# Designed miniproteins, single chains, continued (3), part 114

Each design is a single chain, and the fold is of that chain. pLDDT is the mean over its residues in the fold that is shown.

## One batch from the design tools (miniprotein)

Design m11962
Fold by ESMFold2-Fast:
Structure m11962 (fold): chain A 61 residues (1-61)
Amino acid sequence: GSNVDTLLEYKEAARELESQGKYDEAAVLYQMALDGFKALLGDEHPDTLATRAKLEELKAK
């Protein structure tokens, strides 16, 4: 689904992968969560902004 609960699950899974050093896999899940949060909550929502910041951080590694 594309509801907030599903997007939070993607974000949590991405965070777990990030903690394991799996940055490429984490980036994929953060991208999916970001796309969903943007579509559902808009660009200025705290969850959208936090997810975007994490994705940008991972792309710099």
Scores: mean pLDDT 80

Design m11963
Fold by ESMFold2-Fast:
Structure m11963 (fold): chain A 116 residues (1-116)
Amino acid sequence: APVTHRVSKDGVTVEARAPTEAEAEQARRLAELLAEALAPLGARIGPLAVGVALRGREATVAVESTEPVSPEDARRLAEAIREAARAAGVERITVRSTDPAILEAARELGLEAEMA
């Protein structure tokens, strides 16, 4: 059965889903690392909602902010996502967002980017 883990810190809410219990520990670790890495940005940008879907060594990270993100903050956000995912053992990352600045920053870092 799929497993969902939720973490909130300093205006950042991360919900991570794993398809099976075997991946539940990786989902928890990724959610915790994302909440820690994004907490300083949540304080600056405003509330961030992050959804994570894990499948083996791949993750889709969906990010929503209440306001348009500056190019500088979009880059910091994409870098934080990449570092947290790598620390959690993720080999392929797809960033999903409604904010074009976040998608552009993700692509500049060599990540896959999809409009939400």
Scores: mean pLDDT 83

Design m11964
Fold by ESMFold2-Fast:
Structure m11964 (fold): chain A 81 residues (1-81)
Amino acid sequence: EEEKYINRLALAYLLGDYETAIRIFEEAKKKGVKLNEKAYYLYIRALVEQGKFDEAKKAYEEMKKDGVPITKEIEEILKRL
């Protein structure tokens, strides 16, 4: 189930459909699907592309609370917000 959501999220992001990528992540989270660092990375990038900087910062704080590893790529994005 997790892999299914991550694959759908990655595809939406690759197509430049950031709104769909954000929605897929939020639906997965609402259903209690465990989302890994790759899913959070794509979600945060999609939020930044949409200008949703406060939501991107909130996602970063949620990663810390949930014990999801924060990659260098994610930290680099957040440094610019």
Scores: mean pLDDT 84

Design m11965
Fold by ESMFold2-Fast:
Structure m11965 (fold): chain A 103 residues (1-103)
Amino acid sequence: SLKDFIDEAYKKVIEYLDEMARAESREEQALAATKAMGVLQDAIDRAKKEGSEEVAKILEKTLEEFQKAVGEMLRASPEQRRELAEKAKEIVKKGFDEIKKKL
């Protein structure tokens, strides 16, 4: 079901977001962020295939906001990157919380 797919996607995306937050280099941080984006894109594609237009739109907005936050994070100093990584993680968590209300 879409709900089961989204539940598994959430578990996987949190794992990648945790990797992003604990990453010591920009390269590792960018790789983890890219993996998280992949999970979000898979969830968007699945929601569209299932006809869940509202869920797809929330995830598309979440991905757009996450991409902007990741861009800001990767341009920041090492000190600021930790705070911006947590901000980016929160964007994704809020997006999944919103879609869970519609499943």
Scores: mean pLDDT 87

Design m11966
Fold by ESMFold2-Fast:
Structure m11966 (fold): chain A 76 residues (1-76)
Amino acid sequence: MIGLELLSQEGDTLTVRNTKTGKVYTFKRSDAAEMMVKMMEELKDEIKEELGLSDEELEELLEKAREQAEAERARA
């Protein structure tokens, strides 16, 4: 499973670390959906392996996440 560690939360700003890659991501709470899509795209091979998804199932998941991010962006 994707291992994310919350390092800090200051108001609307979240800082998380991916425990597998060591990468740190800093983003606003309003950008959380967009950051999730970005993290999923960077970790797509690991997600596929951990969840036992096919390439088609992973692409459907990413497309759905992108649609959610766009919807939230349109409301901001």
Scores: mean pLDDT 70

Design m11967
Fold by ESMFold2-Fast:
Structure m11967 (fold): chain A 87 residues (1-87)
Amino acid sequence: SEAEELAEEAIRLAEEVVRRLEELLRNGQIPSDEELAEIEAKLRRFGELARELEKLLPSDSPLVKRVREAGRRALEAYVRLLHRRDS
């Protein structure tokens, strides 16, 4: 369904962001401005897909909950990276 496709794409983007951020943190790498912009673009696209999904399904839907959890984890990793960069 459209809702399942939106959810899977959103989760995939969030998981890609988490993997990239964790790799940067693990390797002690400071992201370039271009790399940070790419991560932020993926997070914005995630937000767009999540909003589209929430128009199709109720907020208590398992798919909506999975997408929200994926977004929370991606945001947590992003905040950790920013703290590491600024320290």
Scores: mean pLDDT 86

Design m11968
Fold by ESMFold2-Fast:
Structure m11968 (fold): chain A 110 residues (1-110)
Amino acid sequence: VEPPKVEVEAPDSVVPGGTLKVKVTIELPKDASEVTVEAELVDSEGNVLARTSKKTKAKKGKTVVELELKVPESVAAGEQVIVLVTATAKTEDGEAKSEPEGVGVRVAPP
């Protein structure tokens, strides 16, 4: 089973305590009965700051899923955080998980 291809778009910066809106484009080689999109916000040390997930049905081709991640108020301005996204597609041929796709986001002063 071919894994889904994942592309992630996020704003260049976020403020502590803000909401990070993440656009995930999933490309499927085949129709999926279920696609689970998981997003994690991690710091430079790999600590998970926030998680979210969404499940959907998706047809062959491109599907866009929007996710929101809350940035903790404890995150320091000037730090870089990373949004890591994986997608798991369940098809008639079985289940396949994408490799993690990452995008860096700067923490801006409030």
Scores: mean pLDDT 83

Design m11969
Fold by ESMFold2-Fast:
Structure m11969 (fold): chain A 100 residues (1-100)
Amino acid sequence: SAEATAERARAVGRARREEAVEEARRRGLPDLSEEELRRRAEEVVERLRKMVEENPDPELVKKWLELALEAGGILHELLRAGDNAAALLVLERLEEEAEK
């Protein structure tokens, strides 16, 4: 059902955020300011927008849009929680994907 799917997606989102926090701690990532993280997020969004505009392949466009939406949701929740190092980890993964 749609309700069961939404609850499962929410649980998966929580697990992914917890994993990002643990991984950021394990890697010793710095706690950048929320302002710096938001600026970098804006730059990545602009890069993805340009990739979408320049690429005629609808499957690649779909992949990049799905990545941007998923990462945006996780980033928003991590920044709200003050988990800036984990937010940096998610942002760096999105930046790496945008470089490909």
Scores: mean pLDDT 74

Design m11970
Fold by ESMFold2-Fast:
Structure m11970 (fold): chain A 78 residues (1-78)
Amino acid sequence: AVEEEIERARPALEEARRNYASLDPSRQAQLEIAELYVEGRVAEAERLALERILEIAGGTPEAVALAEKKLAELDARE
């Protein structure tokens, strides 16, 4: 279950948070996304992940179009 996966990940997330300032920007973003999932803020976590994909991999037209479509679907389901 998702709850069991969250509990298994919790110690690693806490350790990463303690070392946040020493993480590279990619790992900082991954931690922020994972923390939103753990808090049950799934839509916010998905939006942040898609925005990060656009920033990092935005040079591929297909990836940009897919991410924009997914963001629009999230907006429509709220």
Scores: mean pLDDT 68

Design m11971
Fold by ESMFold2-Fast:
Structure m11971 (fold): chain A 83 residues (1-83)
Amino acid sequence: DVKKQLYAEAFERLKTPEARAEFGTRLMLEDIKEERGEEYEEKAKKILEEYEKKGLSRKISEEAVKEAEEELEKVKEKLEEAK
C-alpha cells in the first residue's frame, strides 16, 4: 500500500517524538474528516484542545507542529501524483 509506505517514510524523517505524535494526530483528524465528516473532526479537535487545557497532554512546540504539517503535505502531494 503506497499510502502506508509514504506514512512510514514520513515518520522516519520526523526527528522528534513530539513531531511524530503531532503527525499521527493530524493523520487521525484527516481520516475522521474523510470517513465521518467535519462534525466528528471538530469533536476530536475539541477533545484534544480540552486535554491540553487540562494539562492531560503536553504542549507541542511550534517547530514540531510545522515539521509534522510539512511532512503531511508531502504525503498528500505524492498521493495526488500517484492518482
Scores: mean pLDDT 74

Design m11972
Fold by ESMFold2-Fast:
Structure m11972 (fold): chain A 80 residues (1-80)
Amino acid sequence: MTKEDIKKGLEEAIEKGYRVELHKLILDALNAGKSDREIVEALEKAGLITPEQKEELLKMIDEGISRKEFYAKLFEYILK
């Protein structure tokens, strides 16, 4: 999954009104050239994920887990 595919999915979710602020926050970060690591840090600072969830997501990045699997886990955490 490319960065462009992720952005398109986020834009479609925003257009449908599904969790608009959350998807907009991630989309804005991606458009600003933020890395997946910086997005995780921003989400923890915003209180959308816990410090423990942040550590797990950062480990996935360091282990070279695919972007598809990484974002699946990220959305799993955010939706709870």
Scores: mean pLDDT 72

Design m11973
Fold by ESMFold2-Fast:
Structure m11973 (fold): chain A 74 residues (1-74)
Amino acid sequence: MTPEELELAEKMVEELEKVIEELRRQGAPQERIDRLEELLERMKEAVEQKDLEAFKQAYLEFGRLLKELEEERA
């Protein structure tokens, strides 16, 4: 992971933290919030390890869960 990729990944983590806070305010189920927080933690660990592949995998899974949550809300 390059310094530029690292900076971008850190910004993405910050944005996703805000997304989780917004979902909590909207009354999303706690089980969904817990799963998203777990994935965010994995992304933070990937940033610390400078592991781009681990970051991408966690990021894609986070996006998948968000899509499922949006589909459940119709």
Scores: mean pLDDT 82

Design m11974
Fold by ESMFold2-Fast:
Structure m11974 (fold): chain A 60 residues (1-60)
Amino acid sequence: MDEKQRQVGALLAKAGGVIPDSVLDELVKLGLLTEEQAEKFRGKPLTPETVQRIKEAAGV
């Protein structure tokens, strides 16, 4: 779990205020999100609530 938490946190830290498609695509590639889950987060602002939802979806 800790390694997945670290990977999700590091990718989101690189996002810079809006979640870029490249970050969501990388999470899908790593098997942390499904493509359907990633689509729900496209274009959303990087808020603590959105970060928490991504972590929940990734099983972290």
Scores: mean pLDDT 72

Design m11975
Fold by ESMFold2-Fast:
Structure m11975 (fold): chain A 81 residues (1-81)
Amino acid sequence: MASREEIDREIDFVFLTLEGMIAAEEGDVERAKEILERLKALPGVTDEDVAWAIDLMAEAAERAGHKEVAEFLRKQAEEIR
């Protein structure tokens, strides 16, 4: 079983992803960038994990009509992959 510290890291990743999706839906590109940097800084998170989170944020931005934010996020996911 995962250690408590490992579980806490997974929880942090999920919550940061949700916070990023909310920022993206609001069109808050600066907040989205902050969350993206925090996701990249999490220990044990892979580039593929970060790219997956960014894809969710981009979809949230696109659904909210923030096309420029969605395009920025998709480019970030492509650069990480």
Scores: mean pLDDT 79

Design m11976
Fold by ESMFold2-Fast:
Structure m11976 (fold): chain A 90 residues (1-90)
Amino acid sequence: SKKAEVVKKINQILNDFIEGKISKEEAIEKIKELLSSLNMEKMAEYVIEVVEEMEKSSLRKQAQLHTATILRLIGEFIQEELEQKKLEQK
């Protein structure tokens, strides 16, 4: 499923950011690119805002909670958009 693939990639990007493997700018760029491929560019702005808040957090556990919330919201948004497109193709 394209939804599952995108959610998996976003999860990997956010985990790499939390673990300090990539910069905030690189995480934002990769997420924008993934969401743009789905025409979900408006959702990218929300994800950017949450990544900024995660960087300001002094507690890694707080960043993990924000990541879980983002992944849930992105997953739900992607699911709704993909289901809408399936209805349009019928």
Scores: mean pLDDT 66

Design m11977
Fold by ESMFold2-Fast:
Structure m11977 (fold): chain A 76 residues (1-76)
Amino acid sequence: SEEEALRRALALATQAIIEVQLLKNLGYSKEEIDAVKKELLEQFRKEVERLFGDNPELAERLIKAVEEAIDYVLKE
């Protein structure tokens, strides 16, 4: 169902954001964090394209939202 797919996407997004925040808090370099960010966004893209293959516009919006959330976390 769409609700189940959205819950899975939210869980994955939350895990990615937490991982980036943890690396930042542990003092990893900007270069190392950027590399992990790219890997996490690629994994998230793969998963949401699978979950929302019939709605590519929603998948792209979710990917952009997660990227913006990660960037917000990295701003401070």
Scores: mean pLDDT 86

Design m11978
Fold by ESMFold2-Fast:
Structure m11978 (fold): chain A 80 residues (1-80)
Amino acid sequence: SEDLEFAITQLEAARKWLKEGKLTIEQVIRLLENLAEIFAPGHPEAAEVFRKAVDELKNATSREQAIEVLEKAIDELKKL
């Protein structure tokens, strides 16, 4: 779906910017919280992927852990 492709593109961009040090974990959390709200009515499974990633990011103690959370979320979205 177009919405799902958009979400995947946003997460891939966030992962790239996080790797390059141009985005903070807090900014990624805010992005995913916004995506969860947007997707909740039409795409509840995608919204749940975003909420789970937010919870995991709040527990991330390093940039590397945050990147792993985003990679897992991208893979889960690609299976929807």
Scores: mean pLDDT 86

Design m11979
Fold by ESMFold2-Fast:
Structure m11979 (fold): chain A 97 residues (1-97)
Amino acid sequence: SNEIKQKIASKIAALGIAAIALDFAREHPDWKGVATPEQLEAEIDALIDDVIKELSKINPEGAKKVKERYDELKKAGKSIREIVLETARLVDEILEK
């Protein structure tokens, strides 16, 4: 349980960094940084999948809610920062007893 929670926390931190990088890359298209917007978006999707996978080991219902919320926010065209922040908040809520 504690090890899984630590893995999730690390991936949530990585999500925050990736979201900031993606915002910057999209706002500065002439910037030739380490990663492209497409690569950063793929990284964010992979990190979310990892969070859902780890969470499903201790709370399968919570993992489904996280996936549904992430998909809902993406369909609504929310900013990447809003998507990541709201998803992270839901994960934190689920991980608290």
Scores: mean pLDDT 83

Design m11980
Fold by ESMFold2-Fast:
Structure m11980 (fold): chain A 56 residues (1-56)
Amino acid sequence: QREADIERVREAVRQALAGARAAPPGEGSPAPNLASVGLSSLEQGEIANEEIARIR
């Protein structure tokens, strides 16, 4: 279950970054649907940072 939650966070980060690059400035950023996740806020933040670092 935890692995699925981690993948959900990674997918949301990737899609948010893709949407931000495609969307014109002044438009609202797409909000990812992370209503329920079995991970702590700190773990979610670390996963997001790792995914962003890989894209750099």
Scores: mean pLDDT 60

Design m11981
Fold by ESMFold2-Fast:
Structure m11981 (fold): chain A 114 residues (1-114)
Amino acid sequence: MKEFEETLEEIRRLAETDLQRAKTRLLALEIAKKLYEIEYDFAVKLAREKYKLSEEEAETFGYASLLGYDIAKGLELAKSSEEKKKEIKEKAEEYKRKLEEVIREARRLVEEAE
């Protein structure tokens, strides 16, 4: 969260002083979002194919992977209470939403500086 605010402030400053560096920082954020999506998809696939989890359990495993939990903890969380699964999902979705908001604002700043 704080890291995203600092990155956005840096891009805002760079848009006025070094537009090429601002564009490079925006690209780095877009790459980070794509890697986040790839990690989720891979974790869900692994959970279903290798660990034979249900669709709902595999989704929880995917979100746990995005939050940095290892395989053993991810499998434990996939079998946890509905309240715990919801908490894990909400934390992962909040991170993704904030990343998308920062990318949108950074893109606007870069486009306005052109």
Scores: mean pLDDT 85

Design m11982
Fold by ESMFold2-Fast:
Structure m11982 (fold): chain A 91 residues (1-91)
Amino acid sequence: MRVEEFVDEKTGLRVRVAEHDGVWTALVFDREGRPLAAAVLNEDGTVEIADLTVPGDVRTEKVKSKEDAIKLLVERAAERRGRPLHPAAAP
């Protein structure tokens, strides 16, 4: 099993990525260490994103890469916090 943890620079959210037996998963945590969202990447290029603050809220999105899956997961988690994302260069 491979586990990697980093902080998303745009939102300040902590991201944990794990790969085991070809299954890619990611978790996003707030500054207090509370889980906000989880993602599982499917072989067909879709990612399943679960909002861990709302039981049973699972959404399926199309992604082109693991990096795109992380970006989408962080965007969804940031929306829950009411924090704006910076998809364009900010001054």
Scores: mean pLDDT 72

Design m11983
Fold by ESMFold2-Fast:
Structure m11983 (fold): chain A 72 residues (1-72)
Amino acid sequence: MVSDEELAEEVEESLLRMGIGVLKAAGGPLAEVARLIERGDFEGAEALADELERQGRVDDARQVRRLIARAR
């Protein structure tokens, strides 16, 4: 029997893994964000998200920030 907390943790880990996989498959700056998150460089990942937003890639920046929040 798993607790509600354990079940929620498994769901969050699954969503994070799926999100990282999508970013890696996209390549370019999004793949670099995935690598930064995987190595725990959240400051680098946030800086790249800010750069994406300045380039008008607001949806990409938003997706990146959501993954950073899940990984913290």
Scores: mean pLDDT 76

Design m11984
Fold by ESMFold2-Fast:
Structure m11984 (fold): chain A 95 residues (1-95)
Amino acid sequence: MTIKLLDIDIVKLSDKRYLVNLTLQTDESMSGGEVRDAVEELAKAMEERYGLNIQVLDLHRVSATTWLVTLEVETDLSPQELKNIIRETIKELMQ
């Protein structure tokens, strides 16, 4: 099953902390548990590859194929670098 990133919004909370809001498009057959597992795998991969600290705060279904995901990310990376690694990691693991 394929997950596509539709939008990404990053809010800087402090020098090392970001609130990341992802809009994901999924197959409508995907359960909330399957989407959560995929998001947790994404977080783990980014933590292992880039030394990020990621907490999945919320996962909310807004339509049959659309999910809003909220992450808290602790990192020394800039917002643009963080956007780039999220986009590339989703493309690699979830598409």
Scores: mean pLDDT 84

Design m11985
Fold by ESMFold2-Fast:
Structure m11985 (fold): chain A 90 residues (1-90)
Amino acid sequence: MSAPASPLPPEVAELVARARELYAEGVRAFNAGNVDEAIRLFEEAVRLLERAIRLAREAGASPSTLIELEIELALTRMALAVAKLVKERQ
């Protein structure tokens, strides 16, 4: 059966993978009480996802691929906002 394949450009896939790794480390830092470290890691993950989305758009990625990346960016921004709020209360 013919299934549509929308391959992510290699450079975009690498940026997304790195952003996911930074997000996971940020969650770990946050759970360990290292809020400042979590903020730095989430900020870097946001920057990489913003770059990945820009490059994906320039490369003509499918609307579904762009929506998936935008959702991931929104979730990462939410984690950053929560970490910043927690820091303000320290």
Scores: mean pLDDT 85

Design m11986
Fold by ESMFold2-Fast:
Structure m11986 (fold): chain A 119 residues (1-119)
Amino acid sequence: MKKRIRELALEVFRYTNKGIDYIKQGDGEGAVKYLERGEEAALELARALEEEGTPYHLELAEKARKLAEGLRRARRYAEQGDFDGALEEIRKSQPSLNSIIGWIIREIGDEIDEELKKK
């Protein structure tokens, strides 16, 4: 479970950033493709977090669903060639993305601290 949640969260981050890169390049087809993949990964992440059932995981699941909705709106703007609108929707979704990434950093940070003590 934890490994799959981590992998999904990293996919959300990677696909969102690739979508942003394609928007900045004026490539609407590339932007749409990666924003759609980011939405799918965010929805799968929300489902995996909901299966854990703790209040903390349920709060993260809500943020993942809000991120998926934001990426869907960004994709719609990119489909229309409105790259400024697409970037604004991603910007509005940044707090949700930051919460997910912050959770990964905290979970990995404990492992890094233990590995740094091992060489």
Scores: mean pLDDT 80

Design m11987
Fold by ESMFold2-Fast:
Structure m11987 (fold): chain A 101 residues (1-101)
Amino acid sequence: MSPLEKIVQALLKKLDKDGDGKISLQELLDYVNQRTSNFSPEEQAKVDEEVKALMKMMDKDGDGKIDLEELKDFVLNLDDLKLPYVKMLWDMELEGLQRQL
């Protein structure tokens, strides 16, 4: 499978607790909140708003969940959407990795 599909499959596996091949909004929010624990409550609220907006856009059926195909589209759109908080999250994770090494 492509590198993109491998990443998406790994993320799906990690967040999909019941093995339905789908990720719920709540699971995605929890994952993001773990990464934004260093953010202020106001900044984290903005991140939550962005995550909700993306989920609503990807979840066309209104199931409250995204499948593999929708998740793949989400990852592609994430790069194009130029989200400042996502960039901050990436920067903080990269810094943390460098500090740990």
Scores: mean pLDDT 65

Design m11988
Fold by ESMFold2-Fast:
Structure m11988 (fold): chain A 80 residues (1-80)
Amino acid sequence: SAERLARKEALLAENERSLAQARAQVPQIQQQLQQYLQDGTPEALRKAAVLQATLTVIAAEEDFVRRLREEIARLRKELE
């Protein structure tokens, strides 16, 4: 179980690094999304949809990391 915990902690560290990089881009993505939505042309709305999809993926990754942290916390309690 200590080995299993170590593997999950390594996975968490990897995903947290990836997510931190993605989160750093969120304000810029949100700003660009608002600009495309204000423009309102069919081309701009298609580009807005791509940015919305990107934000959805980031939110899904945040949920995954949150659940992984909860699982690690449970495993740590079982070991102590």
Scores: mean pLDDT 88

Design m11989
Fold by ESMFold2-Fast:
Structure m11989 (fold): chain A 99 residues (1-99)
Amino acid sequence: GPALSPAERQARLNELGIKAVKGEELPKSDIDAAIKRAIDILNGDSPLPKKLSKVTITLKSGEKVEVERMVSATNLTAAAIVLNSIGIGDKIEVEEIEE
């Protein structure tokens, strides 16, 4: 499901190696690790159909990371929850690529 328990949130932070520092700037290495983890989640298996999409991750700093991946709604929700839980994610935008 989309909701994280406090234990799951802490596990995600530990998995990313990031401290939960609300309102403070994180080191670039921690931000890069969080972005990589979000992309790894998007690349994960899903029981739902995946579609080729352009995914734009907007960080609280205003920086944007764009990737083209086969993604599902489930994986997008999981990636958004991870980024929002650590306080660096602003939004995730998805544009389906028509073939």
Scores: mean pLDDT 64

Design m11990
Fold by ESMFold2-Fast:
Order: structure tokens, then sequence, then C-alpha cells
Structure m11990 (fold): chain A 64 residues (1-64)
């Protein structure tokens, strides 16, 4: 995979490790579900683009 997006890393630094783990699992689950990603963005105080970027990075890192 590529370099982790710096703006996403900065946003995640405001979350606890447990929240980051939960967000990562849900981002992977909703990677092809725009409405799900939009709900996650609202829940965690992130932009939709940041959650989409996280989901794409996680799937690329897993070879998916």
Amino acid sequence: GGVFPPDVAAALSRLSPAQVAALAREAIRHARDREGLERLARRYGLSVSQVEGLARWLLAARGE
C-alpha cells in the first residue's frame, strides 16, 4: 500500500485506540457503502473523504 494519508492520521490522533480500532473495522465493513461511510464520518467528527481515504488505505494494505 501507499503512505498513510497525513490528514487522516492527524484526525485519528484525537481518538482513543479503542475508537480507532472500531472506526477501522466499520470503515472496512462500509468501504462500498457511501451512506455507511457518511454516518461514520458524522459519528467520529471526520469528513466523508477522510473516512473513504481510511477505508481505501486499509483495503489496499490487506490486498483487497
Scores: mean pLDDT 77

Design m11991
Fold by ESMFold2-Fast:
Structure m11991 (fold): chain A 73 residues (1-73)
Amino acid sequence: LTEEEKEEHRARGLKLKNEGNEHFKAGQYDEAITAYEEAIDEFEKAEASIEEKQEVEINLGIALIKQAVSKIP
C-alpha cells in the first residue's frame, strides 16, 4: 500500500467509527457493532496506531455488552 492508500483507509475508518458512534447513541447496537468492525478492518489496512485501533476496539466491546443487555426484557 502507498501512503496515499493508507490515508484513504484511515479516512474510511474514521467515517465508519463516526457512523458506529451515531448508531450507538441511537441504541442501534447491531449496526454500531458492524460499523466498528469495518472501522477496525480499515484501520488495520491503514497501519493505524495501536491507540487509534484500541479506541475503536473499546467502543466495539461496549456496544457488544449493550447489545447483550438490550436483549434482556
Scores: mean pLDDT 79

Design m11992
Fold by ESMFold2-Fast:
Structure m11992 (fold): chain A 94 residues (1-94)
Amino acid sequence: FTLSDTPPEIEPTPGTETESRSEVRTLPNGARVYTLEWRQRSPTREAEGRLTYIYHDGEWYTVSLEGRLYDRENGLFEEVRLPPSPAARRILAS
């Protein structure tokens, strides 16, 4: 690739803006449901997602993962979805 200028300019670390929030709620069976939402943006990349997991009887279980990534520099779009495991569904039902 041909650069516009002979020497590449060293720019300051590109500001990647990351925002996240978390919430926790307790189910009647005593299980704790944790929801994490995030959004990250830079000039070349945009990502967002939501992760839900459960803490019950000393163990963590993933309930759901949703994520989207758009990488403008590489022309890449990815979407991730993870459904609840049987163990997570059982805890939610109990």
Scores: mean pLDDT 67

Design m11993
Fold by ESMFold2-Fast:
Structure m11993 (fold): chain A 59 residues (1-59)
Amino acid sequence: MADLSAEQQDKLAQYLENHEPTLEVAREKLDELGASEKAKETILRVLELARQASAENRA
């Protein structure tokens, strides 16, 4: 599990609900939230997999 605080997870979830950020923008948002390097790497990997799954469902 990524080492994000509950506040960081909530802010990220709200951001993703209202926006479809690129991986670069998502990384910047995680940096603003003060996420660790390990947490950033894990979350960006999950976002990439989610994007691939969404593309498959819409194809």
Scores: mean pLDDT 68

Design m11994
Fold by ESMFold2-Fast:
Structure m11994 (fold): chain A 85 residues (1-85)
Amino acid sequence: MAAKDAGLERAREEAIRKAEEEGATVLAVSATPMGPDVFLGVAIVDRNGKREVLYVVTLIRDGEVAETRILETLEQAEAYVKELE
């Protein structure tokens, strides 16, 4: 498998894990590469009966998660991705 596909799957798993750590129930998740080592996960979640969208930025180094952060807006997530460059 291409390394990019492995990174996408890891980023999806981290998005689910981080959303659940916030006490949210994950309804749907997707991941998109934003750079060579940086991925943006988008999770549609239910939190206390309210549907929300969470953005999870994941930095992957040597096949392992080096850093992960949850953001509540796409703008915040894109700004954080730029900081990881």
Scores: mean pLDDT 78

Design m11995
Fold by ESMFold2-Fast:
Structure m11995 (fold): chain A 74 residues (1-74)
Amino acid sequence: MPSGRELGEELRRALETLSAEEARRLLAQIKDQLIALAKQWADEQNDPELGEILVAEIEQEYARLVAELEARAA
């Protein structure tokens, strides 16, 4: 799985070139895909607790990026 931190930084840069609405849609799609990947990876590791931790981290980072984006769009 690619590094969530590096992916977040690249995503943040891409979002700066998009409209606020397009950026929100992209963020939501990526959040959903990352959650699905995290759950699949945790299942492959036979570690459901790891999946819950990864999902929480993904949702926290998503909320932070959305708040930052909306602050710029206002």
Scores: mean pLDDT 75

